# Designed miniproteins, single chains, continued (2): the designs that were tried, part 38

Each design is a single chain, and the fold is of that chain. pLDDT is the mean over its residues in the fold that is shown.

## One batch from the design tools (miniprotein)

Design m5383
Fold by ESMFold2-Fast:
Structure m5383 (fold): chain A 69 residues (1-69)
Amino acid sequence: SEFEKAVQDIVKAAVDAIKKGLSDEEIRKLVNEVLKKHGLEPLPEDATLEEVIDYIRKLREEWAAKRKA
């Protein structure tokens, strides 16, 4: 599904950025680019890395719930 693909793309972008040692701001910007590409709401400009990770976790849980429903 389009939602499943979006979640996979977002997770991959975030994990890759973290592994590259990018700053919290750069990770947020990359994640927001992928979110916008899939028509999802972007994180605020002052979002912390912790908030980015939590948002991705929530998206993954929401996708899993929709798959079970």
Scores: mean pLDDT 77

Design m5384
Fold by ESMFold2-Fast:
Structure m5384 (fold): chain A 87 residues (1-87)
Amino acid sequence: SRFEELKERAIELAERLVRLALERLEGAKAAGYALRALGLKLDIEAAKSPEELLEVIEELERLARELGDEELAREAERLREEVRALI
């Protein structure tokens, strides 16, 4: 289904955020951001509706912006709009 496809794309973005945190940050800050991204991946996997997925993607977009990756933030924003279209 389209919903499952969008979940898979959100999982890929969350995994990219984990890698980004570990590549760009050090120590406790890297661990903290990576754990936040991993938590979002788990929340995406658990999402049962487009509404639940939308909430998690909004956090994913915020985390991407906090890490300074505008390209990843734009990808999350596009995904958010695609999920919103299912509601």
Scores: mean pLDDT 87

Design m5385
Fold by ESMFold2-Fast:
Parts: C-alpha cells; sequence; structure tokens
Structure m5385 (fold): chain A 59 residues (1-59)
C-alpha cells in the first residue's frame, strides 16, 4: 500500500468517525481497513504518521 493511499483512508476515517473514536481506536480502524482492502499489515507508527498527515490536510 502506498503512503498516498494510507492518507486517503485516514482522511475518510477521521471525517466519518473522528467525533466517535479516540486516537487509539482510529489507529486500529486504519490498520483494519488497510488489511481489508490490500491484505497488508501496517505498523502503529505508519498508522500514526498517516493520521497526522491526514489531519494536516483536512480543513
Amino acid sequence: VSEEQLIEIAKKIIEEHGDKYSAVEMIELLKEEVYKRYGEEISDEQAIKALSKALELLK
């Protein structure tokens, strides 16, 4: 999975669930969604980086 794809998935999770879930829960959701779509496991560090970049890109 590409960094760009990770950021797009992270943006969607934040937009749909940011008000409902904690940061830890959002990390878990991102990891689960990436595995579901691409069959790849990402680290917590990769998930945190993608979420941070997504937050910077969202208004």
Scores: mean pLDDT 79

Design m5386
Fold by ESMFold2-Fast:
Formats: C-alpha cells, structure tokens, sequence
Structure m5386 (fold): chain A 60 residues (1-60)
C-alpha cells in the first residue's frame, strides 16, 4: 500500500533530522526524532528499521 511507503519515507526523514540534531550536540532532541522514526517504521510494518531507530534513540 502507498501508505507504507509514505510512512517509511517519513521515518527516514526523522532519522536524518535526528542525525543532524546529534551533530549539533542536541542529543535529547535527536533521541526524540529517532523515537518518532521508530514509531513511523512500526506503523509501516518495518520492524527491523523500527528497532534500528529505537537503538539510535537509546544511544543518543
């Protein structure tokens, strides 16, 4: 379904936002962006990408 592709794209965007925030030293905001990405990947049915984003949030 098109909805899954859109959710995955949004998840990837939030990962990029998290990476950018982390590079600026905004670690708590980066963690929030990664958590949002994990939620979006879960909604898309991509459990692997969701777990990866969750791990990034915990590392930030």
Amino acid sequence: MIEKEILEALGRMYVAIGDLLKSKGKNEEAAEAYRKAAELFKEAGNEEAAEEARKKAEEA
Scores: mean pLDDT 82

Design m5387
Fold by ESMFold2-Fast:
Structure m5387 (fold): chain A 65 residues (1-65)
Amino acid sequence: MEELRKKAEELAESFKQLPNVVSIEVEGTAIKVKVSDEDATSYAALNILAVAANIEGLEATVEVV
């Protein structure tokens, strides 16, 4: 669990570097990324989150705000 939490924090830091991210919340192994409506069409961000969700049991969700 601690290793997964550390991995989630590292992924959250990477997601913060994406230009259209409004906010990121990390709770345990769950990563919640909030993006603007225009960024909802960003295939790259969604693809990265999908990969993260499929690795090591991490939960990654994208929420459009």
Scores: mean pLDDT 65

Design m5388
Fold by ESMFold2-Fast:
Structure m5388 (fold): chain A 92 residues (1-92)
Amino acid sequence: EAVEHARKAAEYARKAAEAAKEGDLEKAAEYLEEAARHLSKAMKALGVSEVLSEEEIEQLREEALKLSPEELERIAERMAGEAEKLAEYAES
């Protein structure tokens, strides 16, 4: 269900932002990877053909570890907002 995946993406993205704020970059990157997986599944369920591949999602974790805590927090917060909007759209 697209709604379920979008809600899980928002939950993981919020956890990523919290971990980044606490300075736990490895945990933040792990949560961001999970958020991206669920967001991709939600978008695919809604018929979006252009989604992140498994390889791109794995690379996202490595790229996230190169960011500052502030940048990672900002990205995670934006992903949470996008996922929340997608969940509302999918419920409509």
Scores: mean pLDDT 80

Design m5389
Fold by ESMFold2-Fast:
Structure m5389 (fold): chain A 69 residues (1-69)
Amino acid sequence: MISDEELEREILLALAKMMLGLAKLYSEDEEAIKKLEELVEEMERKLEGDLEEVRRLYEEAKEIFRKSL
């Protein structure tokens, strides 16, 4: 069974990927889309690392996504 921490990591990554997908469909801000792609890639690289860092990357992605719309 997946742990609560591992579930949180996977949910945050999935939400970040969903935000990237929505930005690609609905945003005209190519700069924001590029930053979201870089943040998702960094979250994938650091997914098994420090949970606080994954949370921080997610918050950065969420802020960029909000500004892209």
Scores: mean pLDDT 84

Design m5390
Fold by ESMFold2-Fast:
Structure m5390 (fold): chain A 85 residues (1-85)
Amino acid sequence: MESLFVTPEETAAMLREFAKESPNPELSEKLLRLAEAVEETDLSPEEAAALHVAAAVAVVLEKKGKVEEAIEFLEKQIKKLEEKK
């Protein structure tokens, strides 16, 4: 079975790639901030995987024209990580 294991470093790298691909500068900034928060937080592999999925959901919302919802969703994820510090 393919491993669902992802590291915080891999999750942060993916968030930075999503930020580069985002046409919206505010969403891009939120993705970069989330990547920094991931690297600063001691996350389990499961938590890192969940954040990777969350970032993918935000990108899909942006592509559907729901940019404000994507930004709010990412801000919520950032807040959860900052509360763990």
Scores: mean pLDDT 74

Design m5391
Fold by ESMFold2-Fast:
Structure m5391 (fold): chain A 60 residues (1-60)
Amino acid sequence: SEEEEKKKFEEALKNTRKYASQIFDKETIDIIEKVRKFLTAYNKKLTGKYEVIEVKPGKK
């Protein structure tokens, strides 16, 4: 299902973030996380699954 695919995508991003954290500092990781959240929201919008979520800090 689409939900399973998105879950696997999120897990792949989480693994990539772990690798990046070994190379980059926290400030760079924070930027990467903001981009990840933006892309996730953008993908939902493109697939017609528009959710009410905040892309900045990741808080409601």
Scores: mean pLDDT 63

Design m5392
Fold by ESMFold2-Fast:
Structure m5392 (fold): chain A 58 residues (1-58)
Amino acid sequence: SRAAEIAALEAQIATLEGAIAGLRAEYERTGDPALAETIARLEALRAELRARLAELRA
């Protein structure tokens, strides 16, 4: 159902936000450029999921 798809996307976005926050804290501690690349990829995925969620809510 549409409601189930929305709930699944919201859960995925929440999980990604937690992962990004954790990686950002680690990046502030280490300065590791590989972490910056991983953060950028996860932020791009988050943007894609947010766009899909907005489309489902329209």
Scores: mean pLDDT 89

Design m5393
Fold by ESMFold2-Fast:
Structure m5393 (fold): chain A 95 residues (1-95)
Amino acid sequence: MERDRELLERAQRLLDEVERLSREAVRAMEREGDEERARRLLEEARRLVEEAREVAREMLETGSAESGSAVGVLYMGGSAELLIAERRIEEARER
């Protein structure tokens, strides 16, 4: 139970950071035209998504089904935010 809580909190922290970095990357590209900063922020977000995936895997293998499901939902949300940010940055490059 305590280990499940620690892993869930870690996954949530990682995925909250992915959302923040993804939003900053979009802002850097759309408002500032800073392609290098946007690229670096997306690279960091991708790294954190991979870390969150490892946490989700550990929870599915060792944690409760409920905790594993919660981490899975968080991971899907963070991955979607990153994908949306990548698409927005490509669109901004075109214009």
Scores: mean pLDDT 78

Design m5394
Fold by ESMFold2-Fast:
Structure m5394 (fold): chain A 75 residues (1-75)
Amino acid sequence: EVAKIVGYVLLGVGYELEGRYDEAADAFSQAADIAEKLGDKETAAVYYRRAAELYRKSGNTEKADELEQKADELA
């Protein structure tokens, strides 16, 4: 599970470096989902906020708002 979080974070960073903000955001959101399932709400909140920021950069404001609210509830 921790290895999957690391994998999705690295994938997200890779997409972000390529300017693929929607795909980067999706990868960080996946990492956050796994962290939340493991009970690590703080780590989940951090990655949900990062995903939200990336969705805003791509113009996906609806998804960004959703993830920001979810992060606020966890932290």
Scores: mean pLDDT 84

Design m5395
Fold by ESMFold2-Fast:
Structure m5395 (fold): chain A 81 residues (1-81)
Amino acid sequence: SMEKLKKENLEKIKELEKRIEEDPNDAEAYLNLGNAYYQLYGSFNGSEEDLEKAKEYYKKALELDPNNEEAKKNLEIVEKM
């Protein structure tokens, strides 16, 4: 169900936020947080705040790993929304 998938995505966000609190240089965790917030916005009736969170985390992922094509591509997509 959509409700179950949304709950799973929110739990993933909590786990990833804990990961970056423990390791602030975990580029993969920032990319995955950006993806999770983007999915929350696009698929689960997320807010404008969720979209802004996605942008913030993609920017941080790209700061840590400038060659990450997924972070670069997804940032370009969400900045045009």
Scores: mean pLDDT 86

Design m5396
Fold by ESMFold2-Fast:
Structure m5396 (fold): chain A 66 residues (1-66)
Amino acid sequence: MTPEEIQEAIREYAEELKKRVEELYKQGKLSEEQYQALMAKLDTIEKLTPEELQKQLDLGNKLLQL
C-alpha cells in the first residue's frame, strides 16, 4: 500500500472509532473526561505522521476490544 492509501484507511478507521466512542458515552460506559480525551486524540489522526497514526490505530484496536 502507498503511504496515502494507509493514511486514508486510518482516517476511515478513526471515523468508525469516533462513532463507537460516542455510542459508549451515550450508554454511560465512558466518563466525560474519557470521552473528551478519546475524541481529541481521534480528531488529530489525519494530521499525524505514519508512525503516530500507527500508535492511534493501536489505541483504537484497544477501544474495539471493550
Scores: mean pLDDT 71

Design m5397
Fold by ESMFold2-Fast:
Parts: sequence; structure tokens; C-alpha cells
Structure m5397 (fold): chain A 60 residues (1-60)
Amino acid sequence: IDKLLEAAKAFYEGDYEKGLELVRESGDEELYKAVKEMVEKGASGEEVAKYIVKYINKKI
């Protein structure tokens, strides 16, 4: 969870490389795939960050 919060922060700050690496390190392959597809489709860092936070809240 802490890695996913750091990933959301990285995306919000525009650091897509760091954000993707942190999601990959979390071990959640489905989330990594979803986030990578969002980035490839031109989603903003803010949109990706919000998606990750919403995902964390649903998983709890």
C-alpha cells in the first residue's frame, strides 16, 4: 500500500517512470497493466494518481 501511495504521488508530480516502477514493485500485475494502458492512452498524471488511490480504497 505504501508503494502505491508513493506511485500516486509520483504520477501527480508528473514522474511517470517512477510511478510505473513503484506500481511494478508493488507486485500488483493487474494494476500495473491498467496504469500502463492509461499512460499509453494519454491519461494525465492526476488521472492516474486518482485511479490508484481509488483502487487502494476499494481493495481495503
Scores: mean pLDDT 81

Design m5398
Fold by ESMFold2-Fast:
Structure m5398 (fold): chain A 60 residues (1-60)
Amino acid sequence: SKPVKVTLEIDRERKYVKLTIETESGEVTVIEFKPEDDFEFEVAVSLARMFVGAALSVQK
């Protein structure tokens, strides 16, 4: 299904990244990243941003 809403939440102090994707059918997919260090946190942020870009590219 095509995504109709994408929400990205980034908390740098708590090292938390959450991506929520809602589809036209009302399906909700949640992806959470709980990195252990600053390097893994920056990787998680980069991956989440890539997912947002990909999700938005298929929305029409």
Scores: mean pLDDT 74

Design m5399
Fold by ESMFold2-Fast:
Structure m5399 (fold): chain A 70 residues (1-70)
Amino acid sequence: GAMKKKKREEILRIIGEILRIIGEIEDIRRRLAKITDEEERRRLEEELRRLEERRRELLERLKELSKELG
């Protein structure tokens, strides 16, 4: 029982982090749509790439944990 509970807690933590990252990505995309400053745009695009990479890593970890529970 203990291993399944710990994995479930890790899954919930990862889901929470993914949801926060999705929110940050949406905020950056909204800001990018309004920005006319090229330097600020480049900074936001770089931040967006980092967040998208982190989301990808977390989704892969979530898939791995889901397979281990099934």
Scores: mean pLDDT 83

Design m5400
Fold by ESMFold2-Fast:
Parts: structure tokens; sequence; C-alpha cells
Structure m5400 (fold): chain A 68 residues (1-68)
């Protein structure tokens, strides 16, 4: 898979997450921030690092909301 294809797949995943949580402004802001990072990524390794960070931040946000 090319860098362009990986970016498109990741952006589609982010758009899906954003749509599922459209009423959560904090999560929408998180997705929008990572979307910008994905668009700026120049290597596959950068995309993998962004994906790992997003997954951690997303999990932390969901856990915090469930505990509130």
Amino acid sequence: MSLEELKAEFLATLDYVRAQHADDPALVALVDRYRQEVEKAKTKEELEEIFVRFARDYAAHVAAQLAA
C-alpha cells in the first residue's frame, strides 16, 4: 500500500470516528487535530506513530468520559 493509500485509509477511519461522536466536541477536536497531522505526514513511519498516539488518546478520552 502506498503512502497516499495509507493516508486515505487513516483519514477515512478518522472521519468515521468523528461521525460516530459528532455530539462530543472534545473528541471532534481530537480527531480534527490528528486529521491535520495525518495530512502533513511524509512517511509511512510517521503515519504509524500518529496512529498509535491517536489510539491512545482516543482510549483515554473514552475512559475519562465513562468515569465522569
Scores: mean pLDDT 83

Design m5401
Fold by ESMFold2-Fast:
Structure m5401 (fold): chain A 92 residues (1-92)
Amino acid sequence: RMAEIQAEYRRLAEALAPALEALLATDPALAAELARLDAEMAAAADAGRYEEALALARRGLELAAAGLPPEQAELVRRLAELLEEAVRARLA
């Protein structure tokens, strides 16, 4: 159910936040690229282009995962899976 997906997503995001904040504090180029992708994702979602928003979100997660330790990178992969499931449920 969507409520369960939302709860899992929030838990993973909270677990990931400290490592992501540390990464972005040391890599301003990555921080700028993720901010750009986030803005484009929000605009696509607001326009109802959910597949485009998902592709942008996945790109941001892939960039973050590349800079994170293996354990946190695995959490990012799990977040990407949940985002795909949420978008697929919305489009059905």
Scores: mean pLDDT 75

Design m5402
Fold by ESMFold2-Fast:
Order: sequence, then C-alpha cells, then structure tokens
Structure m5402 (fold): chain A 120 residues (1-120)
Amino acid sequence: AELEARLDALVAEGRARLAAWLASLPADASDFSFDLFTVGGEAAFAPRSLSADDQYEIVEVERLSEDAMVVKLLSSAGEKVVFILLSARTPENLRLAVEAAEEARKEGYEVIVRDLSVPE
C-alpha cells in the first residue's frame, strides 16, 4: 500500500545515502558500524567499533516499537545523521518509520532507513 511504497523509496534512498555517508567519513571512522539483534521478541541495537575518537556521537536512541528503532548521530562539525531501523514490516512499523523519517528531516537530519526484514 502507500506506506509500503514510501518505505521502499526511503530504504532505496537510504542505501545511497549510507554509501555516500560512509565514503565521507575519515579513515579512522571507517570502523563505525551497526548491528541489530532480537532477543525474546525485543529488538536490540549495538553500534560496533564506535570509539571515543570517532567524529560521530550517538545523541539519542529511541525505540518506536518492538521492531523499530531510531538512532541519532551528531558529528563534531555539527552534521546530523539518523538511522531508522526496522526488523519487521507491519502496518504500524511502516507508519512509525515514515513518520520518524519525516520528523528527522524537519530537524535537519540526513535520514538513512535500514530494512532488516529483507536480505541485503
């Protein structure tokens, strides 16, 4: 439906933005990565290789639902990046992800949506 089409567009755009964002990071930040895992029906999120010397800090982590999370990052230069992560495509999660993406864009964030319910 409409929300699925909007999420598909956000995921496709997010892949291109993720590639561009990773390419823009300093060489020492190239170890920055994310893992998502689910335990007992609860989604958990863990940044990998995020060090005190990285140019990006996690400023907010928000759980929108059991299967949807928002991770907001801020660079030392004031650049704003947000990851919106989905582990399941329910109508509620589609709505929450789209709304979170639109709100983050209004706040000046570069939005990267990752759909983890489908293989890369």
Scores: mean pLDDT 64

Design m5403
Fold by ESMFold2-Fast:
Parts: structure tokens; sequence; C-alpha cells
Structure m5403 (fold): chain A 60 residues (1-60)
């Protein structure tokens, strides 16, 4: 489901941001998710994970 895809993408992004993963490896992990969940679900999950609103005040 979309929630599982979001969770896996979030883990991949966390590793990438920590420098534990190259952008090549990052691309391979995203590809695996596309094969597992389908491109539409992965695109929606990517938007959810990467779609930190451009400039929005935090609630706190």
Amino acid sequence: MKEEAIKEIKEIFDKYNKGEMTHGEFGLEIRKLIEKYGPETVIEALKEVTGIRPAAPAPA
C-alpha cells in the first residue's frame, strides 16, 4: 500500500541524507519500489516524502 511505500522511501532518503548511500544506489532502491508497488504509488509516496512544503510555518 501507499503507506508502506512512503515508509520505505523515507528510510532510503534518510540513508541518502546521512551519506550512507550514493545517488546511484538511491536510484536502484527507488527502482525496486517501483517494481514492488508500481510507478504511480511510488510517485505519490515520493511526493509525500520529498514534498516538504516550499515555505510553510511549522505548527510549533
Scores: mean pLDDT 72

Design m5404
Fold by ESMFold2-Fast:
Structure m5404 (fold): chain A 113 residues (1-113)
Amino acid sequence: MRERAEEARRAILEAKNLEELFEQARKYLGDKDEEVRRAALRALLEYIYNALDKLKGATAEALGEIIAGVLKRVTKGFSEEEKKRVLELLKEVLPEIVPEKAEEIYKETLKHL
């Protein structure tokens, strides 16, 4: 199981473009193993945060809106239960990446879903 989580993280972080990023994220966020789903979401958020951090100091509002847009794309076709699991993971993983702004980004993300 740990090997699959590492595979998910690598596939997402090494995505060459946004289309590949969304395809890989969708694949692994739908996995049966919670460790794989967590690794996928964490890698996706790291990819987004790193890209946006290089763009003129992104605000929590801008980050939340972009994360919401990305989550809508990568959870397309997911059941309501699968979408809820992704949102629960988001709340848990987001403070690990951006502890100072996690709550604000999470609230902004929910507004745009």
Scores: mean pLDDT 79

Design m5405
Fold by ESMFold2-Fast:
Structure m5405 (fold): chain A 55 residues (1-55)
Amino acid sequence: MLSDEEIEERAIELAREMLAAGTPAEVVIHSLRSFLESLGLPEVAERVAAEVRAL
């Protein structure tokens, strides 16, 4: 299984790809947050959401 850091990096990479494809930031944040929270990683979800909002 990937480490929390590797999951965070991959989630941010995916978020950047989704944004580049024209996906609205709120949709990207909601999708990734829901997924990461379902994995028991709420802190990673929060950091990814903050990073996407800072872009």
Scores: mean pLDDT 80

Design m5406
Fold by ESMFold2-Fast:
Structure m5406 (fold): chain A 86 residues (1-86)
Amino acid sequence: MKLTLTIKNATDEEKENLVKDAENLKKKGNEVTVTVDGDTVTITINNITPEQLIAYVLTAIGLKLEGDEVTITYDGDEVTITITRK
């Protein structure tokens, strides 16, 4: 299962924290790619577990409740979460 997480309008602090989170996932054995382009951070996890995926979905729902724009799509074995910070 693959997760692509895209966060738009990320602050410098959020970008730093997302890069650190991705480094921690790599240390746990996840296959992770991180790309930072301006205020957009894209994280791709090629071997996400169901437990990890549930955690990301719950986090995305929390951000939506706090006023962020969140889109979650499913296509076969791929899940895409796009978050636009306000």
Scores: mean pLDDT 84

Design m5408
Fold by ESMFold2-Fast:
Structure m5408 (fold): chain A 65 residues (1-65)
Amino acid sequence: SMRAEIAREAARAAGIDASEELAERVGELVHQGRGDLAGALLVTRAGASAEQASRAVREMERRGA
């Protein structure tokens, strides 16, 4: 989906290698206004730092994920 693609690109730009499944879930959470939960998933499931996760979520929000 376009949302999953945006989420994957935003994660990659923040230095996070998220799986397609994780990116799709994170993108959906950001779309639902649950950016805090999306960030937590990037940290716990993709090994991202809090700073990387925050950057990725903000970029997803900016791009309309």
Scores: mean pLDDT 86

Design m5409
Fold by ESMFold2-Fast:
Structure m5409 (fold): chain A 64 residues (1-64)
Amino acid sequence: MPKLSPEELRERLEELAEKYGVSLEKIEEIGVRLVLGESNRAVAEKFGVSVGFVSEIRKLIESQ
């Protein structure tokens, strides 16, 4: 969906946490780095996660 409510965003982030086996706290930290202007690759390397996972988080944030 191109626009997400805050409730939908939380549910989607929880789905990503389950799918990729990472904590919601880690996803929130990744989100902060992305909104500060870091690239998907730089964030993925820093947190030891896939670029695809970081891309999904960015997509959800940008859908607000």
Scores: mean pLDDT 77

Design m5410
Fold by ESMFold2-Fast:
Structure m5410 (fold): chain A 75 residues (1-75)
Amino acid sequence: MEEEQKKFDEATAYAAERARRVIEALKDKPQDEVNTAVARVASKTLEAVLKGFDEGKPEEGRKKADEITDEIIAE
């Protein structure tokens, strides 16, 4: 339980930092577009990082989260 909680907390923190990067990258966009992009990056990056921990490949999870973040910013 303690280890699982730490993984979840770390994944949540990583997803939050990716969401913050999206907010900064889209700061000149309408708020509706920013809100949509933030929701998408937060959910998808959290899933990617958690999957990485579950598969014993946290680095791959973080790389996937970064790829998702870059894709959303590029839209």
Scores: mean pLDDT 81

Design m5411
Fold by ESMFold2-Fast:
Structure m5411 (fold): chain A 59 residues (1-59)
Amino acid sequence: SMEEKRRKALLFAMGMLEQGVPREEIVEELMRRFGLSRKEAEEIVKEAEEWLRKRLAES
């Protein structure tokens, strides 16, 4: 489903951010692996960044 794909893409982006992968590379990998548009990939990376920021603040 589209919801399942989006969830997997978000988790993937979060994992890459935690490993220190550059934002631009994550966007390109999301487009390649999940068939997302650039806009969709950028939105997912933004959500992943916001989630990690919140997680670190609550630590």
Scores: mean pLDDT 83

Design m5412
Fold by ESMFold2-Fast:
Parts: C-alpha cells; structure tokens; sequence
Structure m5412 (fold): chain A 58 residues (1-58)
C-alpha cells in the first residue's frame, strides 16, 4: 500500500533515519509492497525498527 509507505516516510522525518527513508522511497519508486523485499533494502540493524512500521501501516 503506497499510502502506508508514504505515512511511514513522513513519520521518520527528523530522526536521522536517512537509510530507512531512502529504502522506503525506493520501494515506492519500484512498486515494492512486500514487507520482506522492503526490509532487504536496509542494513540488518535497521530491519526490526522498519518491520514495526511496515507491520503497523501495511
């Protein structure tokens, strides 16, 4: 869901999660909506944090 991804990106502004925001922007550009595929776009250390947001909004 594109709306869910856009909402997560907006919520992450100001917290210094540049890599996570970039991964979500790439997912929107490429039409990736699968949680596991989006998680592959970020370093392993950021995946648990991102999974929380993806599970909540997607």
Amino acid sequence: DREGLEKIIDNLRGFGYRGVRRALEKALEEGITDVDEILKLVPPEDREYLRFWLDKYL
Scores: mean pLDDT 73

Design m5413
Fold by ESMFold2-Fast:
Structure m5413 (fold): chain A 65 residues (1-65)
Amino acid sequence: DEAIEDIRKKLKEWIKNTPSKEEALKELDEMLKYLDEKEKENPSAKEWVEKLKKVLEEEREELLK
């Protein structure tokens, strides 16, 4: 999944450039809510959306270290 790995790379760069860990966590939480809504609107994209959510959750966990 080249698209998922590209998104992960961009997400890590965005996190590094965010002024605060708190701001990054808030934005990640909002992205996760957005993905939940989009998953309900397009069930055929569910597998891809679940992979994207996993990437966001993994980066969120890394921020909490």
Scores: mean pLDDT 78

Design m5414
Fold by ESMFold2-Fast:
Order: structure tokens, then C-alpha cells, then sequence
Structure m5414 (fold): chain A 68 residues (1-68)
């Protein structure tokens, strides 16, 4: 179970990562598809938040690799 401080930090990081990804329309579209899949797989709001944060990090890493 996440503490309130961990949840707050995770939300803040998720917002910042989402802003960065939203600058790229292709990355944003990829994120929307993965968030939909995460929503279908998540059993709780907390699990969805954790999965969403992980997908945001994966999209940014994939974007970096595509620029190499």
C-alpha cells in the first residue's frame, strides 16, 4: 500500500511526464492506447496510477531510443 506522500509524489511525476509526452502527437497517441489497456487491466485506482506512471516512463524511454 502506498503512503499519502508516495501517492502525491507519483501524481506529481505523472503530471510532469504527461506534459512532456503531450508535446509529441505520436507519443501522446501511443500513451492513450497504453493507458486504455492499463485501465482495462487495473483492479483498483491505485493500481491504475502505478501502471499509468510505468507506461509514461516506458513511452519516454522509447522516444529517446527512436531519436538515436
Amino acid sequence: MLSSEEIEALIEETIELSKEISKDPEAKARLQERLKEAYEKAKSATEFLLMSHEELKRILEEKKKEEE
Scores: mean pLDDT 77

Design m5415
Fold by ESMFold2-Fast:
Structure m5415 (fold): chain A 56 residues (1-56)
Amino acid sequence: SKEEKIEKIVELARKAYEDPENADSYMKEMNKILSELTEEEKREVAERIGEEFDKA
């Protein structure tokens, strides 16, 4: 579902931040999921990632 894809991307972004040595692998997986999303869903991803890193 849409929400599952968004949650997965946010999770992968968090993992890339916490484990920069493996960031390239997480980024590749994120890009694969992103290519399946609509422009509206991509905006939602950007908002969720912003919220996540604002807490850090």
Scores: mean pLDDT 77

Design m5416
Fold by ESMFold2-Fast:
Structure m5416 (fold): chain A 71 residues (1-71)
Amino acid sequence: MSTKEKAIQSLKSAIEALKNGDVAAARRGLEDVIELGYAVEEAKKALEAIDNGDIETAIKYLEKALEKLEE
């Protein structure tokens, strides 16, 4: 599996985790995406939104990150 494919899977997992209220799983997925170097700015903004309790904004940033990676 390529690094980009790993980043896409981690983003999808993070979005699903947030929708299910599993903030810890979402944070781990985002840390993986950042370590892989893909959509780093969007992933960091999502982590900041999670830390502030703004889950809707976090999901929007992750959906934008996923869109960029799938292009």
Scores: mean pLDDT 80

Design m5417
Fold by ESMFold2-Fast:
Structure m5417 (fold): chain A 54 residues (1-54)
Amino acid sequence: DKEIEELYKKLSEKFGEDVAKRVIDAYKKGIKEGGLSQGVSSWSAEVLREMAAA
């Protein structure tokens, strides 16, 4: 979706494609594994971790 696309662009620009892909993968995995609620929670936690790791 557009939101995932924008997130990928921002993360890729600031932290690199590897970090961006990992964050997006975590978000998608959360959606598939348990639905949007779990996906969003997983995504936010992983985003903070990846961003902090640079």
Scores: mean pLDDT 63

Design m5418
Fold by ESMFold2-Fast:
Structure m5418 (fold): chain A 68 residues (1-68)
Amino acid sequence: GKKEDLDKAYEFLSSIPGVKAERVGDDEIVATGKLPVERMIGIALRLIGDFPNLEVEVRGDTIIVRAK
């Protein structure tokens, strides 16, 4: 379900060196890192591919993941 997908997305983001992931409420994850924008976009594209039930946004060095 969406919650299980969020839990897996959180574990994935938390495993990436240089990325700090935080849960915001029950349906959102915010991940920040001092990584090039191209690398953050690459991470977001992987999330979109693996978790089509989640909404993914990139804002500079920040990735926001939400349940749809």
Scores: mean pLDDT 81

Design m5419
Fold by ESMFold2-Fast:
Structure m5419 (fold): chain A 82 residues (1-82)
Amino acid sequence: MYLEKGREALKEGKYEEAVKYFEQAIKEDPNNAEAWTLLGEAYLKLGKYDEAIEYFRKAIEIDPNNLRAVALLEIAEKKKKE
């Protein structure tokens, strides 16, 4: 279960490892909005705001009611402008 392994890596601060697991989860299911949200969160933690914004937008495109992705997108856009 790549999504779960990615979450564990994210929790442990292993952000680059988390990215690899979430990329694998997306490869298996490209319409998994949660996987895109978590990939964006990992990039946000790495300070890669442009990539984070792109992935949060993808999550919202798949699931417009994903309030977590909407909130994280706002945070990433604010950090990019500051």
Scores: mean pLDDT 87

Design m5420
Fold by ESMFold2-Fast:
Structure m5420 (fold): chain A 65 residues (1-65)
Amino acid sequence: SPERLRQRARELLEKGKQYLKEGKYDEAISYFEKAGVYAHLAGDEELLTEARRLINEALQKKKEK
């Protein structure tokens, strides 16, 4: 079931990226946090690192006002 967890993490990352493009930073962060949880459960350090990177990107954009 690690592949199912990775697929779920990828789906959540894509949804978060869509919110990020729409300027919905709190929603984007929530989805990236959920993606990070599934990536961690899958043992996928690359997906976990990507989720953390996207959270930091969303936080930075949110600070732009």
Scores: mean pLDDT 88

